# Ledger of designs, part 5: designed miniproteins, single chains

Each design is a single chain, and the fold is of that chain. pLDDT is the mean over its residues in the fold that is shown.

## One batch from the design tools (miniprotein)

Design m148
Fold by ESMFold2-Fast:
Structure m148 (fold): chain A 79 residues (1-79)
Amino acid sequence: MKEVEELLKKAEELIKKAEEYLKQGDSQKANDYARQASDLAQEAKDLAEKLGDKKSVEKADKLMKRAQEISDKATQQAQ
């Protein structure tokens, strides 16, 4: 489970950065970090599903949803 834990940790760190940039009005950086977080969370989810780790799948799903919300808000701010 080391890979899943590392991917989830990195995704969460990127989500926090995306949220900070979103609050600063930096829509481009917010969207870039949100996209990177979503990609890592998806990779973590795929690995967790293969391992039968439902708890990590749920964590990954929540991070992906949060990344999508940030991306949507960043897109709205850019226009």
Scores: mean pLDDT 84

Design m149
Fold by ESMFold2-Fast:
Structure m149 (fold): chain A 60 residues (1-60)
Amino acid sequence: EEKKKAQLKFYEKHFEILEKKYKEREEELNSMPSEEYTKAMLKLIEEAEKEAKAEVEKEL
């Protein structure tokens, strides 16, 4: 059960961090060509995943 809670918390944090990063870079992202936008979004998703994992590990 604890592992299930950690997994759900990870997904919640991942989504939350991703939204925050997107908002912080919204102007930059909106000015990018579509190919650069896609690459930047993939990078944000990867960064948010790493940060979410670290946050969940700190709370365990």
Scores: mean pLDDT 78

Design m150
Fold by ESMFold2-Fast:
Structure m150 (fold): chain A 60 residues (1-60)
Amino acid sequence: MEELEREADYLAERFGIPKEVARKILEAAKNGDQEKAVQYAREAVKRLGGTAAGKPAPPP
């Protein structure tokens, strides 16, 4: 588990995704479930775009 957590931390830092999702991606990849890994990655990108991408706001 510690190795998985280190890799999840690295992925979270590198791609700016939550460690929770990074762990799921790594688990799916290690299990050979490529489709699951891609699904989790897409969900992470979608969440990032929704929260950090800069919501349009009216100027002051």
Scores: mean pLDDT 69

Design m151
Fold by ESMFold2-Fast:
Structure m151 (fold): chain A 80 residues (1-80)
Amino acid sequence: GLAEKLAEEGIEDGKRGIELAKEAKTLSQGIAAALLGVGAIVNAMIARRLGAKEEEVEKAEKAGEEAAKAGLEAMKKAKG
């Protein structure tokens, strides 16, 4: 259902954001990674509200938070 799809998309976006942040060298790449992380967190919150399994929601939140933090750090490093 929609709840499971949002949790799965959140996990995927969070993981993508983490990977992008690891490779990020520019401000725009850091922003993109951070936005993927925030999107993953929002998807996790909506998925929880719709009754998704807590284990999947927690995976999406964790990946999203990691991506958002890594993206912000990449942005700081790109400032020179």
Scores: mean pLDDT 86

Design m152
Fold by ESMFold2-Fast:
Formats: structure tokens, C-alpha cells, sequence
Structure m152 (fold): chain A 72 residues (1-72)
């Protein structure tokens, strides 16, 4: 069951990394389109927070599945 938790953690880390990259790209795009630094930063931070939230859900689901498989 260790494999399920490990895979969930790897998936979560991938999502966080992707969200960070997307946040950086969004910030750059907004700045090029004439948005303020404050607005661009706020929107980028929101993308990061969403990614972190999804990562936590994936880890939680992975733990739940692992616990059910170890019920012997």
C-alpha cells in the first residue's frame, strides 16, 4: 500500500510544480497586457493556492485508498 501513498505524493508534487510554472507565466502575460504588478501577483498567488489545494486532496484520497487496502 506504500506505493499508492508514494504515487499520490508524486502526483501532488507535479501539480504544485505545474501550478507554480503556470502562475509565473500568467504573471508575465498580465504584465505584458498592462496589468499592475499588484494585480498580476495576486492572480498568480491564487493559481498557486488552487494547485496546493488540489495537491492536498490527492494526498488525502491516496491515504484513504491505502488505508482500505491495508485492512487485513
Amino acid sequence: AEKIIEEAKEKAEEIIKKAEKEAEELKEKLLKEGASEEEAEKKAELIKEIGEGIALIIIGVGKLIAEREEKK
Scores: mean pLDDT 79

Design m153
Fold by ESMFold2-Fast:
Structure m153 (fold): chain A 90 residues (1-90)
Amino acid sequence: EAELLREAARYAEEAARYAEEGDAEKAIEYLKKAIELLKKLPESEEVRDLIAALETAIKYAEEGRLEEAARLARGVARALRARAAEIEAA
């Protein structure tokens, strides 16, 4: 579980990096990879909210709003890493 959260965070961070570089296609690709990993986790309100945020980041990237896509993707990555750390500390 914690490993999937960290891998999803890594994909979200890569998406943010590509968005910052102006590569919307790669940003969307990595956002979709993060969503697919999160869908493998047990359903929870927190996981659904994180998936919704990544879906919003995809919409921003499709609209050319790459700074907003990057900011949202980085926010999700931080939330995923924090959750992984809490699980490992427990």
Scores: mean pLDDT 84

Design m154
Fold by ESMFold2-Fast:
Structure m154 (fold): chain A 94 residues (1-94)
Amino acid sequence: SEIEEVLERIRNAKTADEIIEAAREMVKLVAQDPEALKKALELLEQASKETDPGKMAGLVSRALLVAAQSEKDPEKRNAAIEAASEAVRRLLGL
């Protein structure tokens, strides 16, 4: 599925820009309402302009969790939550 492909892209990302772009695609696939989509995309735009890895990780995580909260399908919701965890780990070099 597209969600599984995007999750794998986050796991294998080499740069912050690649993580943010994959998170943007995940948000578009998972967010079920326009308000959640808009808020998540705004958080990712802020992350793309952030230089501090911890702040960037927090913004990316919040964006993915906002998208997850709008989704009723547990599998899609869990994929977005896992994406948030992986993005944080990758951005912090863990």
Scores: mean pLDDT 87

Design m155
Fold by ESMFold2-Fast:
Structure m155 (fold): chain A 72 residues (1-72)
Amino acid sequence: NEIEKLAKEAAELAYEAGRLYGQGKVEEAKELNEKALELLEKMKELGASEEEIKEAVGRALEAAKKGYEEGK
């Protein structure tokens, strides 16, 4: 499922962005966060439901928080 793959990739990018934020690498973190947002937007273009987008955003936010805690 392409939508599920994009959600997973977005969460992985969000984790790395969080990790970089934890290290104080703000510009690198912003770049990865923008890529994660692009993948979430692509899910919407592929017909993902509002619920699927909400779940993917939730996973990405949790991943980013985990990355931040592990990166600092």
Scores: mean pLDDT 86

Design m156
Fold by ESMFold2-Fast:
Structure m156 (fold): chain A 65 residues (1-65)
Amino acid sequence: KIEELEELKKKAAEESEEAAKLIDEAIKELEKGNFDKASEYLLEAAGKVKSRELALKIIELAKEI
């Protein structure tokens, strides 16, 4: 789960540093057990990436937490 988010963060950084930062914040919130905040950051990050495929993967992971 966190490993998947780290890979998505790397891909997001290629398109948007803002999206990568939001995914990083989501990972930090997940590590704290704040699942609702983590999901919120992921949904915001999905709106910042250019790739529809990447955005959909981020949204899918947000729904799983």
Scores: mean pLDDT 81

Design m157
Fold by ESMFold2-Fast:
Structure m157 (fold): chain A 85 residues (1-85)
Amino acid sequence: SIDDKRQQIDDMIERIRQMAQNSGDSTIISMADNTITIAEITVRRGDQYDSRGDTSRAQSYYDNGMDIVNNSIRSIDDMIDQRQR
């Protein structure tokens, strides 16, 4: 459901925050903060369309939000790997 997808995005944003905090790396933290801001703006636009009953546009923005957070998790994992290995 749309609500499940919205919750999944929130859970992934929290994961990004935890990964950045655990890294202790200012570059990773800065990148994570920027990505979280973009994801939250994207999701808020989805919420606005959903509130108007425009489920199709809401779904598109939530899909974009999921892509943003998924790409961020991969990028952060790669940066952490480079610093540990």
Scores: mean pLDDT 86

Design m158
Fold by ESMFold2-Fast:
Structure m158 (fold): chain A 78 residues (1-78)
Amino acid sequence: SLPSEEAVEAALADIEELWDSADPERRRLLDRIREALERGDPEAALSYVAELAILDGLLDEEQRERARALIERVRAAR
C-alpha cells in the first residue's frame, strides 16, 4: 500500500520551499526527490530525503532517526 497522495503533495510543497535557499548539493538531492515523486516512487523519494538530511545536519538527531525508521518501515511493507 502506498502512502496517501496528500502526504506526497505536502512533500512537494516542502521541496519548493527548500529549493529557494538550497546550495547546489541540496538542490541536486531535491531534484532527485521531485523526480522520484513524479514517477510515483515515494519510497525512493524518502531515501533521498534521508540523504539530504544527513548531508549537512539538516535534521536534528531525533528527526534523522525518525526518517530512517520511516524508510525502513516503507521498505519492509513492500
Scores: mean pLDDT 65

Design m159
Fold by ESMFold2-Fast:
Structure m159 (fold): chain A 89 residues (1-89)
Amino acid sequence: LMEKAQELLDKALELAKKAEEAKKEGNYEEAEELYLKAIELAEEAHLLYLKKKEEEGLPEEEIEELKKKLKEIVEEERKKIKEEAEKGK
């Protein structure tokens, strides 16, 4: 489980680096796609982390609160990514 989460985080970081490079080159559409994919993988990794914490005895209410915060962070980051792509048109 944790090994899978780390693998997803590593892939997300790699995609984010490629997105930054594409953005520097003026390829805003490619950068947007790569950033969105990176955020998707990072979200999956964090959900696996929360699943492990749930199995370790963290209260259900606390896990639900953390999942809600994660969704809010992901939605805000997606909005920012879209906004930056629009600026590059």
Scores: mean pLDDT 78

Design m160
Fold by ESMFold2-Fast:
Structure m160 (fold): chain A 97 residues (1-97)
Amino acid sequence: MKEEFEKEVRRAIADMLVAMGRLALEKGDYDTAIELYEKAIELDPNNADAWVALGEAYLKKGEYEKAIEYFRKAIEVDPNNERAKELLKKSEELMKQ
């Protein structure tokens, strides 16, 4: 159906935005990475990888509370996301320092 095709297109674009954001993050452009991840989430709020990536960007900025919030969101979207669970634990440990 047209609706399913439209959803698949949005998911594909969201995945591309996450990939572009990871490239920006690798270059140290955290603000561009965050903007790209936010656009990915707007297109597909069920994209657990976008929520994880947003958390990773805030973790790299030292904003641990925001990172924890986004990793929890990733786990709400995908309860089996091992990377989100691992990064959540790491972020909580860094907060306790």
Scores: mean pLDDT 86

Design m161
Fold by ESMFold2-Fast:
Structure m161 (fold): chain A 76 residues (1-76)
Amino acid sequence: SMQEEYEKRTEQYLAETKELAQKLAKEVGEKIAMAQGMVLYGEKITELLEELNPEEAQVYREALEQLKKQLEELEK
């Protein structure tokens, strides 16, 4: 039956889509962890930079605040 072939193809597609979705979720989680590390490292660099170049420190602080906001939105 052509209907049975369609059902088998649909089940195969759903299984492959689920596997891909799980893989992408893991990769996103790893990227979020890296971004969190970048924020912590960036805050330390910004604090050091504030003593040497306050204008550059302000630019980095603004970039870190934007990154923090993006991470908070992803945790919701």
Scores: mean pLDDT 77

Design m162
Fold by ESMFold2-Fast:
Structure m162 (fold): chain A 63 residues (1-63)
Amino acid sequence: MLSPEESRVMAEGARRVAEGADEKKVFEETVKKLKELGVDEKEAEKLAQTAVTMGRLLAAQKA
């Protein structure tokens, strides 16, 4: 189960991608923030990829 802080980091990443931010930069920054919260590197990468994908889908709905 995700903590409130982890959910916030993912939501922020998705929002930034939806607003046109660089997906690679958002992915790297999201992984770093999740690792600072104590998330394992592999899980942080998986969660960051999910956030980027969600942001991409949100951007597509606005087009």
Scores: mean pLDDT 81

Design m163
Fold by ESMFold2-Fast:
Parts: sequence; structure tokens; C-alpha cells
Structure m163 (fold): chain A 61 residues (1-61)
Amino acid sequence: TSVNEQIKEITKELMRKIADVSGAFVTYRQTKSEADKEALEKKLEELKKFLEEAQKKIAQL
């Protein structure tokens, strides 16, 4: 159904964003550089925005 398809797509995008954030954490932990900290902060903001949008979509199902 459309509900199952929406959940599947949200799950796929969540997995991608979690992988991106996890990688950025690993990099920053190794380097402690300001550039890698900024990259991590940007990835966290992208994940935050995604979660807010996903929460609204799920609430309307």
C-alpha cells in the first residue's frame, strides 16, 4: 500500500543519513579538526531536518 511504500522510503533515507553522520563522527573523533567538526554539524542538521519531516509524515498516516 501507499503507507508501506512511504515507510520503506523513509527507512531507506534514514539509513543513508545515519551512515553519513556515523562516518562524520568517526572522522572527527580521529582528527579533532575544526573542518571535520563543521562537516559533522552539517550532517547532524540534515538528519534533524529529515527527522522533523519524517515525524510529520508518520503522524499523518
Scores: mean pLDDT 85

Design m164
Fold by ESMFold2-Fast:
Structure m164 (fold): chain A 76 residues (1-76)
Amino acid sequence: SRREHLQALAMEAAKALLDESLSEEEKLARIEELASTIKDPADLIAFLEAVAQLALSLGLRKVAAALEARVAELRA
């Protein structure tokens, strides 16, 4: 289902952001890979906003800035 897919993506995104073996660039690449599976623009924006908020809470400034920029582009 849509809900199950979005929940699974959110869980994988959280795992990537918490993975200390990954650089911020590698974390961003993983988030972008997960985001590419989301076809609905509203779901994509919601996913990216949630992940950006988590990234900010973890001090991942580069990831957060990149995701916020993508959300701004999608809303234009």
Scores: mean pLDDT 87

Design m165
Fold by ESMFold2-Fast:
Structure m165 (fold): chain A 58 residues (1-58)
Amino acid sequence: MKEKIEELKEKLKKAYEMLLNNDPNAQKIGEEAKKKLEELLGEEAGKVVAEIIEEVLK
């Protein structure tokens, strides 16, 4: 399941990049990726999400 986690992380990162580019689909894609990460990682999902946001926003 490491591959699915990496795929979801990439999807979430792209969603935030799309949000910065005013893509109307960004919020929906981002929320779905977050939810799936939370299902797979539990409490650790919050840290992963925060790291991705920080990396994208820089």
Scores: mean pLDDT 76

Design m166
Fold by ESMFold2-Fast:
Structure m166 (fold): chain A 83 residues (1-83)
Amino acid sequence: SMEREGAVLASASAVEGAAATGSLIRAKRTGTAEMKKQSVEDVKASAKLAEDFKKRAEELGDKEAAELAEKSLKRAKELAKEL
């Protein structure tokens, strides 16, 4: 159902956001310049997936899933600015 699909998309988006967060924190605290560059690319990839999940949730009309995906995107973007 649309409701179940929305819940799955929201969960997947949250997981990608958390992975991006972890990568940036590690790069900032102990990373070399090369590790920072790799973390930026990892964050871009995770943000792209979260954006795709948000668009799909909007197409399904699942407002809660879309909001969760948007929060994940915003968090990843904020962390990228800290690098």
Scores: mean pLDDT 67

Design m167
Fold by ESMFold2-Fast:
Structure m167 (fold): chain A 64 residues (1-64)
Amino acid sequence: MAEEARKAFENGDYEKAVELLMEAIKRGEVLSPEDYRLGAEAAEKIGDWPTAVAFYALAALAER
């Protein structure tokens, strides 16, 4: 799923990138800090600031 989210982001499909990363989290998948930062950047692109802040917080936790 994270690889599919990266491809969606590269194609400019930011909404799909956020959706795929949220589905991975819902399924209990462990994501890298880089994957969470990708989600934050995608959320910023679509103007979803609360989701962007949440992804940045998850990235910080995953770096520990």
Scores: mean pLDDT 81

Design m169
Fold by ESMFold2-Fast:
Structure m169 (fold): chain A 96 residues (1-96)
Amino acid sequence: MEELKEKLREEAEKHRKNATSHRQQADDILAQAQETYDKLIKDAEERGYSEEERERLLGKAQNILAKGQFESDRHRAQADAHEKKAEELQKKIDEL
């Protein structure tokens, strides 16, 4: 019984650590996408760019931000799944 509780606690801790890792990855991905977006927008605003070149850079910037959002959302979903597993494991510990 005690050995089972210890195993479940270890598994719950691993899931909590994985959730934290995925949340950090989600934040980092969005930060990087935003930084790249800001750089491309700045380049688009520079003197000498044609209207067509500005539209192309804006489209590229928007695509990068959208891809960053999709990857970030994937990591958040993984974090949520790990948190749910940790909660389920904790409930099993409490019932033993």
Scores: mean pLDDT 85

Design m170
Fold by ESMFold2-Fast:
Structure m170 (fold): chain A 59 residues (1-59)
Amino acid sequence: MSMVDSVKGFAKSLGVELPDDLPEEVAQKLGDLYVGLVMGGKSNSEIKKEIEELLKEEV
């Protein structure tokens, strides 16, 4: 399973729309961020905000 597919899966569960042409490097960063936030016990609202901020910086 590609990192892009995994990232699209959790983004959809959080209500975040990703661009169709999401680069794999950005997908990897999003995946790493998501895992770190989940392991850190962050809420879905906090995870969503961090993902949206990363997308603004990288895209």
Scores: mean pLDDT 77

Design m171
Fold by ESMFold2-Fast:
Structure m171 (fold): chain A 94 residues (1-94)
Amino acid sequence: MPTITVTVSASTIKAGETLTVTVTNNGAADVTVTVLVLDANGEPVAGSAPQTVAAGGSATFSLTITEAGNYTVVAVATDAAGNASTASKNVTVT
């Protein structure tokens, strides 16, 4: 199973501000990571292109949320064997 940690640049941002998301791969295998932003209804409102994150490495994703509200930032990691894991952070947009 992939083991990842997700960190956001801020827990509260303004609408239209760039949110920086850092995903660290704490596992022993390379993973492919995609970051999604889900609204309060669980619907995706923003997402990143996938990036490969090497074992013990990290990748940075830039996202913009244009509407005020409560959001969940979800990092989805998949390894070459098809194992998947997620990590998430809550972000408030004002």
Scores: mean pLDDT 83

Design m172
Fold by ESMFold2-Fast:
Structure m172 (fold): chain A 77 residues (1-77)
Amino acid sequence: MPTPEELRKELEKLQEEIAKLSKEPLTEESLEKLVELQLRIIDLYVELGEMDEEQAEEARKLIEELREAALKLLEKK
C-alpha cells in the first residue's frame, strides 16, 4: 500500500504535467497524454479511498466521452 506522502507526490507530479500540457495547443498527442494523466489521477483517488470502483468506472467513461469529443474538434485531415 503506497503511503499518503507517495500519493501526494504523484498527484503533484500529475498536476504539473497537466499544467504544462494546458499551456500548449491541444493536439491528438497531448490529448492522449492528458487522458493518461486523468486516468492515473482516478487510480490515485481509489487508492486514497476517495473513490470506489463504480465511481472510477463512471469517471473513465466520462474521460473517454470527452476524449472522443475533443478528437472530433481536432479533426483536420
Scores: mean pLDDT 78

Design m173
Fold by ESMFold2-Fast:
Order: structure tokens, then C-alpha cells, then sequence
Structure m173 (fold): chain A 82 residues (1-82)
């Protein structure tokens, strides 16, 4: 389910070194846009992460079994807010 995928993404972001608060905001924002219009757009909170942290988060998501399409979406979201 999307809820199970969101939990895996949240845990992967935290394991990569992103704070729990920031990970919750990122996942919550992406979840809302996926459910409404299929896009991760219009978020006001600062989701800025370093290239190294983004790459680590992507690897942790892949290891956690997050679907490839979801990994690509989060990679783009984390890159756009840098």
C-alpha cells in the first residue's frame, strides 16, 4: 500500500541522516500531492539536502525495497529544493 511505501521512505530518509521532523514533512508533502494531483509541487517548507545526503537517501530507499518510480520521485523532490 502507499502507506507502507511512505513508512519505508520515511525510515530510509532518517537512516540516511535526515531528521525525523524533516523526513515527516517531506513524506507528508509528497503523499498529499500524489493523492491529489500526482505531483510533488507547491511545498513551502524547506526540504534542502546536500547531494551526498540525497544520494545516501536514494540508496537506503532502494535497500528498503521502495518501488523504483517512488525512488525517482523523491530523488527529484530532494534535488529541486536544494
Amino acid sequence: SRSDVDKKVREALIKAGISKEKADKIVGGVRVYRGTDGRALGLSPDFTVSKELRERAVEEMRKAGVPRSTVLLYEEVLEKVV
Scores: mean pLDDT 71

Design m174
Fold by ESMFold2-Fast:
Structure m174 (fold): chain A 59 residues (1-59)
Amino acid sequence: MNEKAFQEALELGRRGEELRKQLAKEPSPELQAEAEKVRAQQRELEDTHGEEVLEAEKK
C-alpha cells in the first residue's frame, strides 16, 4: 500500500466533508471552488492509485 496516498485521501475526504457541510449552510463561490479543488485532487489520487484510494475514502 502507498501509505502517503492513503493519508492524503483521508485528509481530502475530511476536508471535502467539512466544505460540503459549510456549503449546505452558507453557499459561497469561494467554498464551491475549494470543494471542486478537493474533489479534483481526490479524483487524481483515485486515477493514480486506483482502488486503494477508493477504499481509503470509504473509511
Scores: mean pLDDT 71

Design m175
Fold by ESMFold2-Fast:
Structure m175 (fold): chain A 60 residues (1-60)
Amino acid sequence: AVTLTLKFSTQEQALAMAKILRELDPSLSISVDGTEVTITSDDSPEKLIGLVLAAIGELL
């Protein structure tokens, strides 16, 4: 398993990221704590990073 923690400037951005990631891959384990989003994937670090970058692109 691979775990990645992302930190945002606002809780609104963190919740938006979690929503987009769940829409892109519903199998991801995602938790939100304030401005931090913790994502766990069993596949690979590369796949997880790719999904995160795609979600960031949708937020910008």
Scores: mean pLDDT 80

Design m176
Fold by ESMFold2-Fast:
Structure m176 (fold): chain A 70 residues (1-70)
Amino acid sequence: SEKEKEIKELEKKIKELEKKKEEILKELKKLSEDPNAPISELTKKIGEILRLIGEIFELELKIKKLKEEL
């Protein structure tokens, strides 16, 4: 099924975005533990995480719609 293939591709993209989010979260944790880290760097990493969360959410909604059409 073409829809099943699309779902698998979207799930793969979500896994890739989750890995990127985990890497940035690790970087953010290191920055939060550094008393000399500028607030601007923390804010930047938080913004990147929020963007990735949004992208993952949109892909999950697309998967939900595709599953409802099966």
Scores: mean pLDDT 86

Design m177
Fold by ESMFold2-Fast:
Structure m177 (fold): chain A 100 residues (1-100)
Amino acid sequence: SPADQAFQTLLTSTTDDLNQLISDSQSRFSQSSTPSQIQQVLQQTQQQLNNLRSDNISTVNRVGDKYGLSRSDIQTLQNQINDQVNQTLSQIQSLGQQLS
């Protein structure tokens, strides 16, 4: 159904955005040679992850409403965005600490 397709598209989009952000952050960490530079990359990556969370939750609400997703499906997508972003924040924080 259009609703099922929208659900899968929203799920895939969040995963793809996170994978790209992780790849970009790892590249920036590898180019960082001082504790100050590492801290800057960490702070920028954390801000980007929080922006991604807000943007993707807004998109889920907008697109989910447009294509008739159930409240339960919208909540599932929002919970997965929050869980994936929180897990990624923890991973990036740990990486920054290991490199400092």
Scores: mean pLDDT 86

Design m178
Fold by ESMFold2-Fast:
Formats: sequence, C-alpha cells, structure tokens
Structure m178 (fold): chain A 82 residues (1-82)
Amino acid sequence: ASALGVAGGAAALAGGLAAGNAAGGAGALGVGLAAAAGGGGLLGLAGGLLTAAGLLAGDPDLAEEGGAVAADGAGAGGGDIL
C-alpha cells in the first residue's frame, strides 16, 4: 500500500463527481488502476471501471458508486503508510 494510492482513490471520487463526464471518466480509470497497484486491489480497479462506465452511460449512480469503491479500496491500502 502507498500514500499515493490513498490520495489517488480519494481524487478519483472527487474528480469523477466534480468533473462529471468525459475527462472525469478517463481520470477515474487511471486513478482506479493506480489505487489497485498501490494497495486498493480489486476495489480500486472495480471502482475506477464503474465510475468510467457510469459516466459514459450517463448513469450518475454508477459513477458515484464506482468512485466511492475506488476511494475505499485506496484508503484501506494506504492505512499501512499513513
């Protein structure tokens, strides 16, 4: 787990929600993957994918859920560092 994973997961949630669609979806995917690599595991990956899918499909519920899952995954991994 890394502090970058925690920050990345939190940024995915905030970025996805605040930026909305298009750029937010791409950013959330990248951050979700980074969170997975940094200790977020499947939760970080799944969260990033769900956020991107929700934004692309115009489903804010999926986008919000994905962001939250990515943030939770990154937060759990980052606990060892922070």
Scores: mean pLDDT 54

Design m180
Fold by ESMFold2-Fast:
Structure m180 (fold): chain A 99 residues (1-99)
Amino acid sequence: MIDEGELKVALARMIVGILKLLLDQNRPIDPEETLRLAERAIELLEEAVELGEKRAAEVARELAEVLRRLLPRLPEEYHPRAEELIERAEEIARRAEEL
C-alpha cells in the first residue's frame, strides 16, 4: 500500500508533469490556472515533507525549474507570485534533503 506521503509526492509529480506539458505547448498559457496548479503542488510537497518524505526534494527542485522556464511566458503582473512559488519550492527541497 502506498503511504500518504508517497501519494502526495506522486500527485505533486503529476502536476509538475502537467506544467511541463503546458511549457512545451504552442498555445497561450492561462497564468491563473498555471499558478494555481503550482500552488497545489507546493501544498502537497509541504505536506509530504511534514510526513517525512525525502523524495519531495526531487519534485520540488523540478517544480522550481519548470516555474523558472514558465516565468518569461507569464504576464509581468504574475511574476511576483511565480517568484514566491519558486522560492517556496526551493525551501521545500532544502527541508526535504535534511530529512
Scores: mean pLDDT 85

Design m181
Fold by ESMFold2-Fast:
Structure m181 (fold): chain A 67 residues (1-67)
Amino acid sequence: DKKERIEKWVKDVEELERMVKEGKSYEEIADFLKKKYGIDLSHLSKEQMDELLEHMFELKKKVLEAL
């Protein structure tokens, strides 16, 4: 179900927020996303990674309001 997939994605984004708060490196964050979603983020600059994470965190808030 699409809703269950979205809820799972939300939990993954929450884990990313925890990793950022714990001071995990961008390399560790990129590895997490690669293992979870098969996304290779080695092409992203640190600025692009920050933008991506901020967009994911903002989208998570909107998704939680919709659930």
Scores: mean pLDDT 78

Design m182
Fold by ESMFold2-Fast:
Structure m182 (fold): chain A 70 residues (1-70)
Amino acid sequence: SEEEKLKEVEKKAEEVIEKVKTASHEEAVALMEEFREYVAKIAEELSEEARKKLAEIWKETVEKVNEIIE
């Protein structure tokens, strides 16, 4: 279901954030690009409503990662 997919994305976002905390700048960039590609693929499978939720997860993840690397 879309709800299950969004939960999986939230879990992967938390894993990415944790990995970024101990990553080099190069590794952090690679992790975020990999996560971006994953999110883009999931977006193609979602309704407009679910894509709004996905965009919120992406925005929150970017904000948290930027806080760590800046």
Scores: mean pLDDT 84

Design m183
Fold by ESMFold2-Fast:
Structure m183 (fold): chain A 99 residues (1-99)
Amino acid sequence: AAAAQARADELRTELIKLVDEASKGNKEARSLLASKITAAWINAVGARLEGTPEGLQEAAAYLQAIVDALEHAVKKGFTEYEKPLERARALLEEVQAEL
């Protein structure tokens, strides 16, 4: 849905900004990035578990935002996000196959 896509786009923008701030040595931004990625992941999994077309679309939108943010984090040298990125990509592919 358009509303879910708008929320996912806002989340992507916020997460990318947090990656950029964390890359400058901002410890608060690094902590907030980790907590917001976790919350977004929980929301994506919850949306998928609803088993509705709307839930799958919402899950795909949130997972794409997570993937984009994690790709940016890995490129900035945050190697701890490499495995989360692989998991997010795999789940996104599964959700897209169910659409």
Scores: mean pLDDT 87

Design m184
Fold by ESMFold2-Fast:
Structure m184 (fold): chain A 77 residues (1-77)
Amino acid sequence: DAAIRVLKKAIALNKKAGDWRGVALNLYSLGEIYYEQGNYEEAIKAYEEALKAAREAGDEELVERIEKNLREVKEKL
């Protein structure tokens, strides 16, 4: 999937730049793609990493959004 590859490259670049908000946003998008594919295990991993990055960025609004999506995915297990 070209979208997943692009997001993974963006995540790597954002990590190198110390852009934790960018890391969180791209991991959040990656989690949404996995969720839409029914790949709930990968979606959970992506959202958990996104949550960690959002906390590093101090973005409380993004933290809340990711926590809501993470709860929803876990209900699918």
Scores: mean pLDDT 86

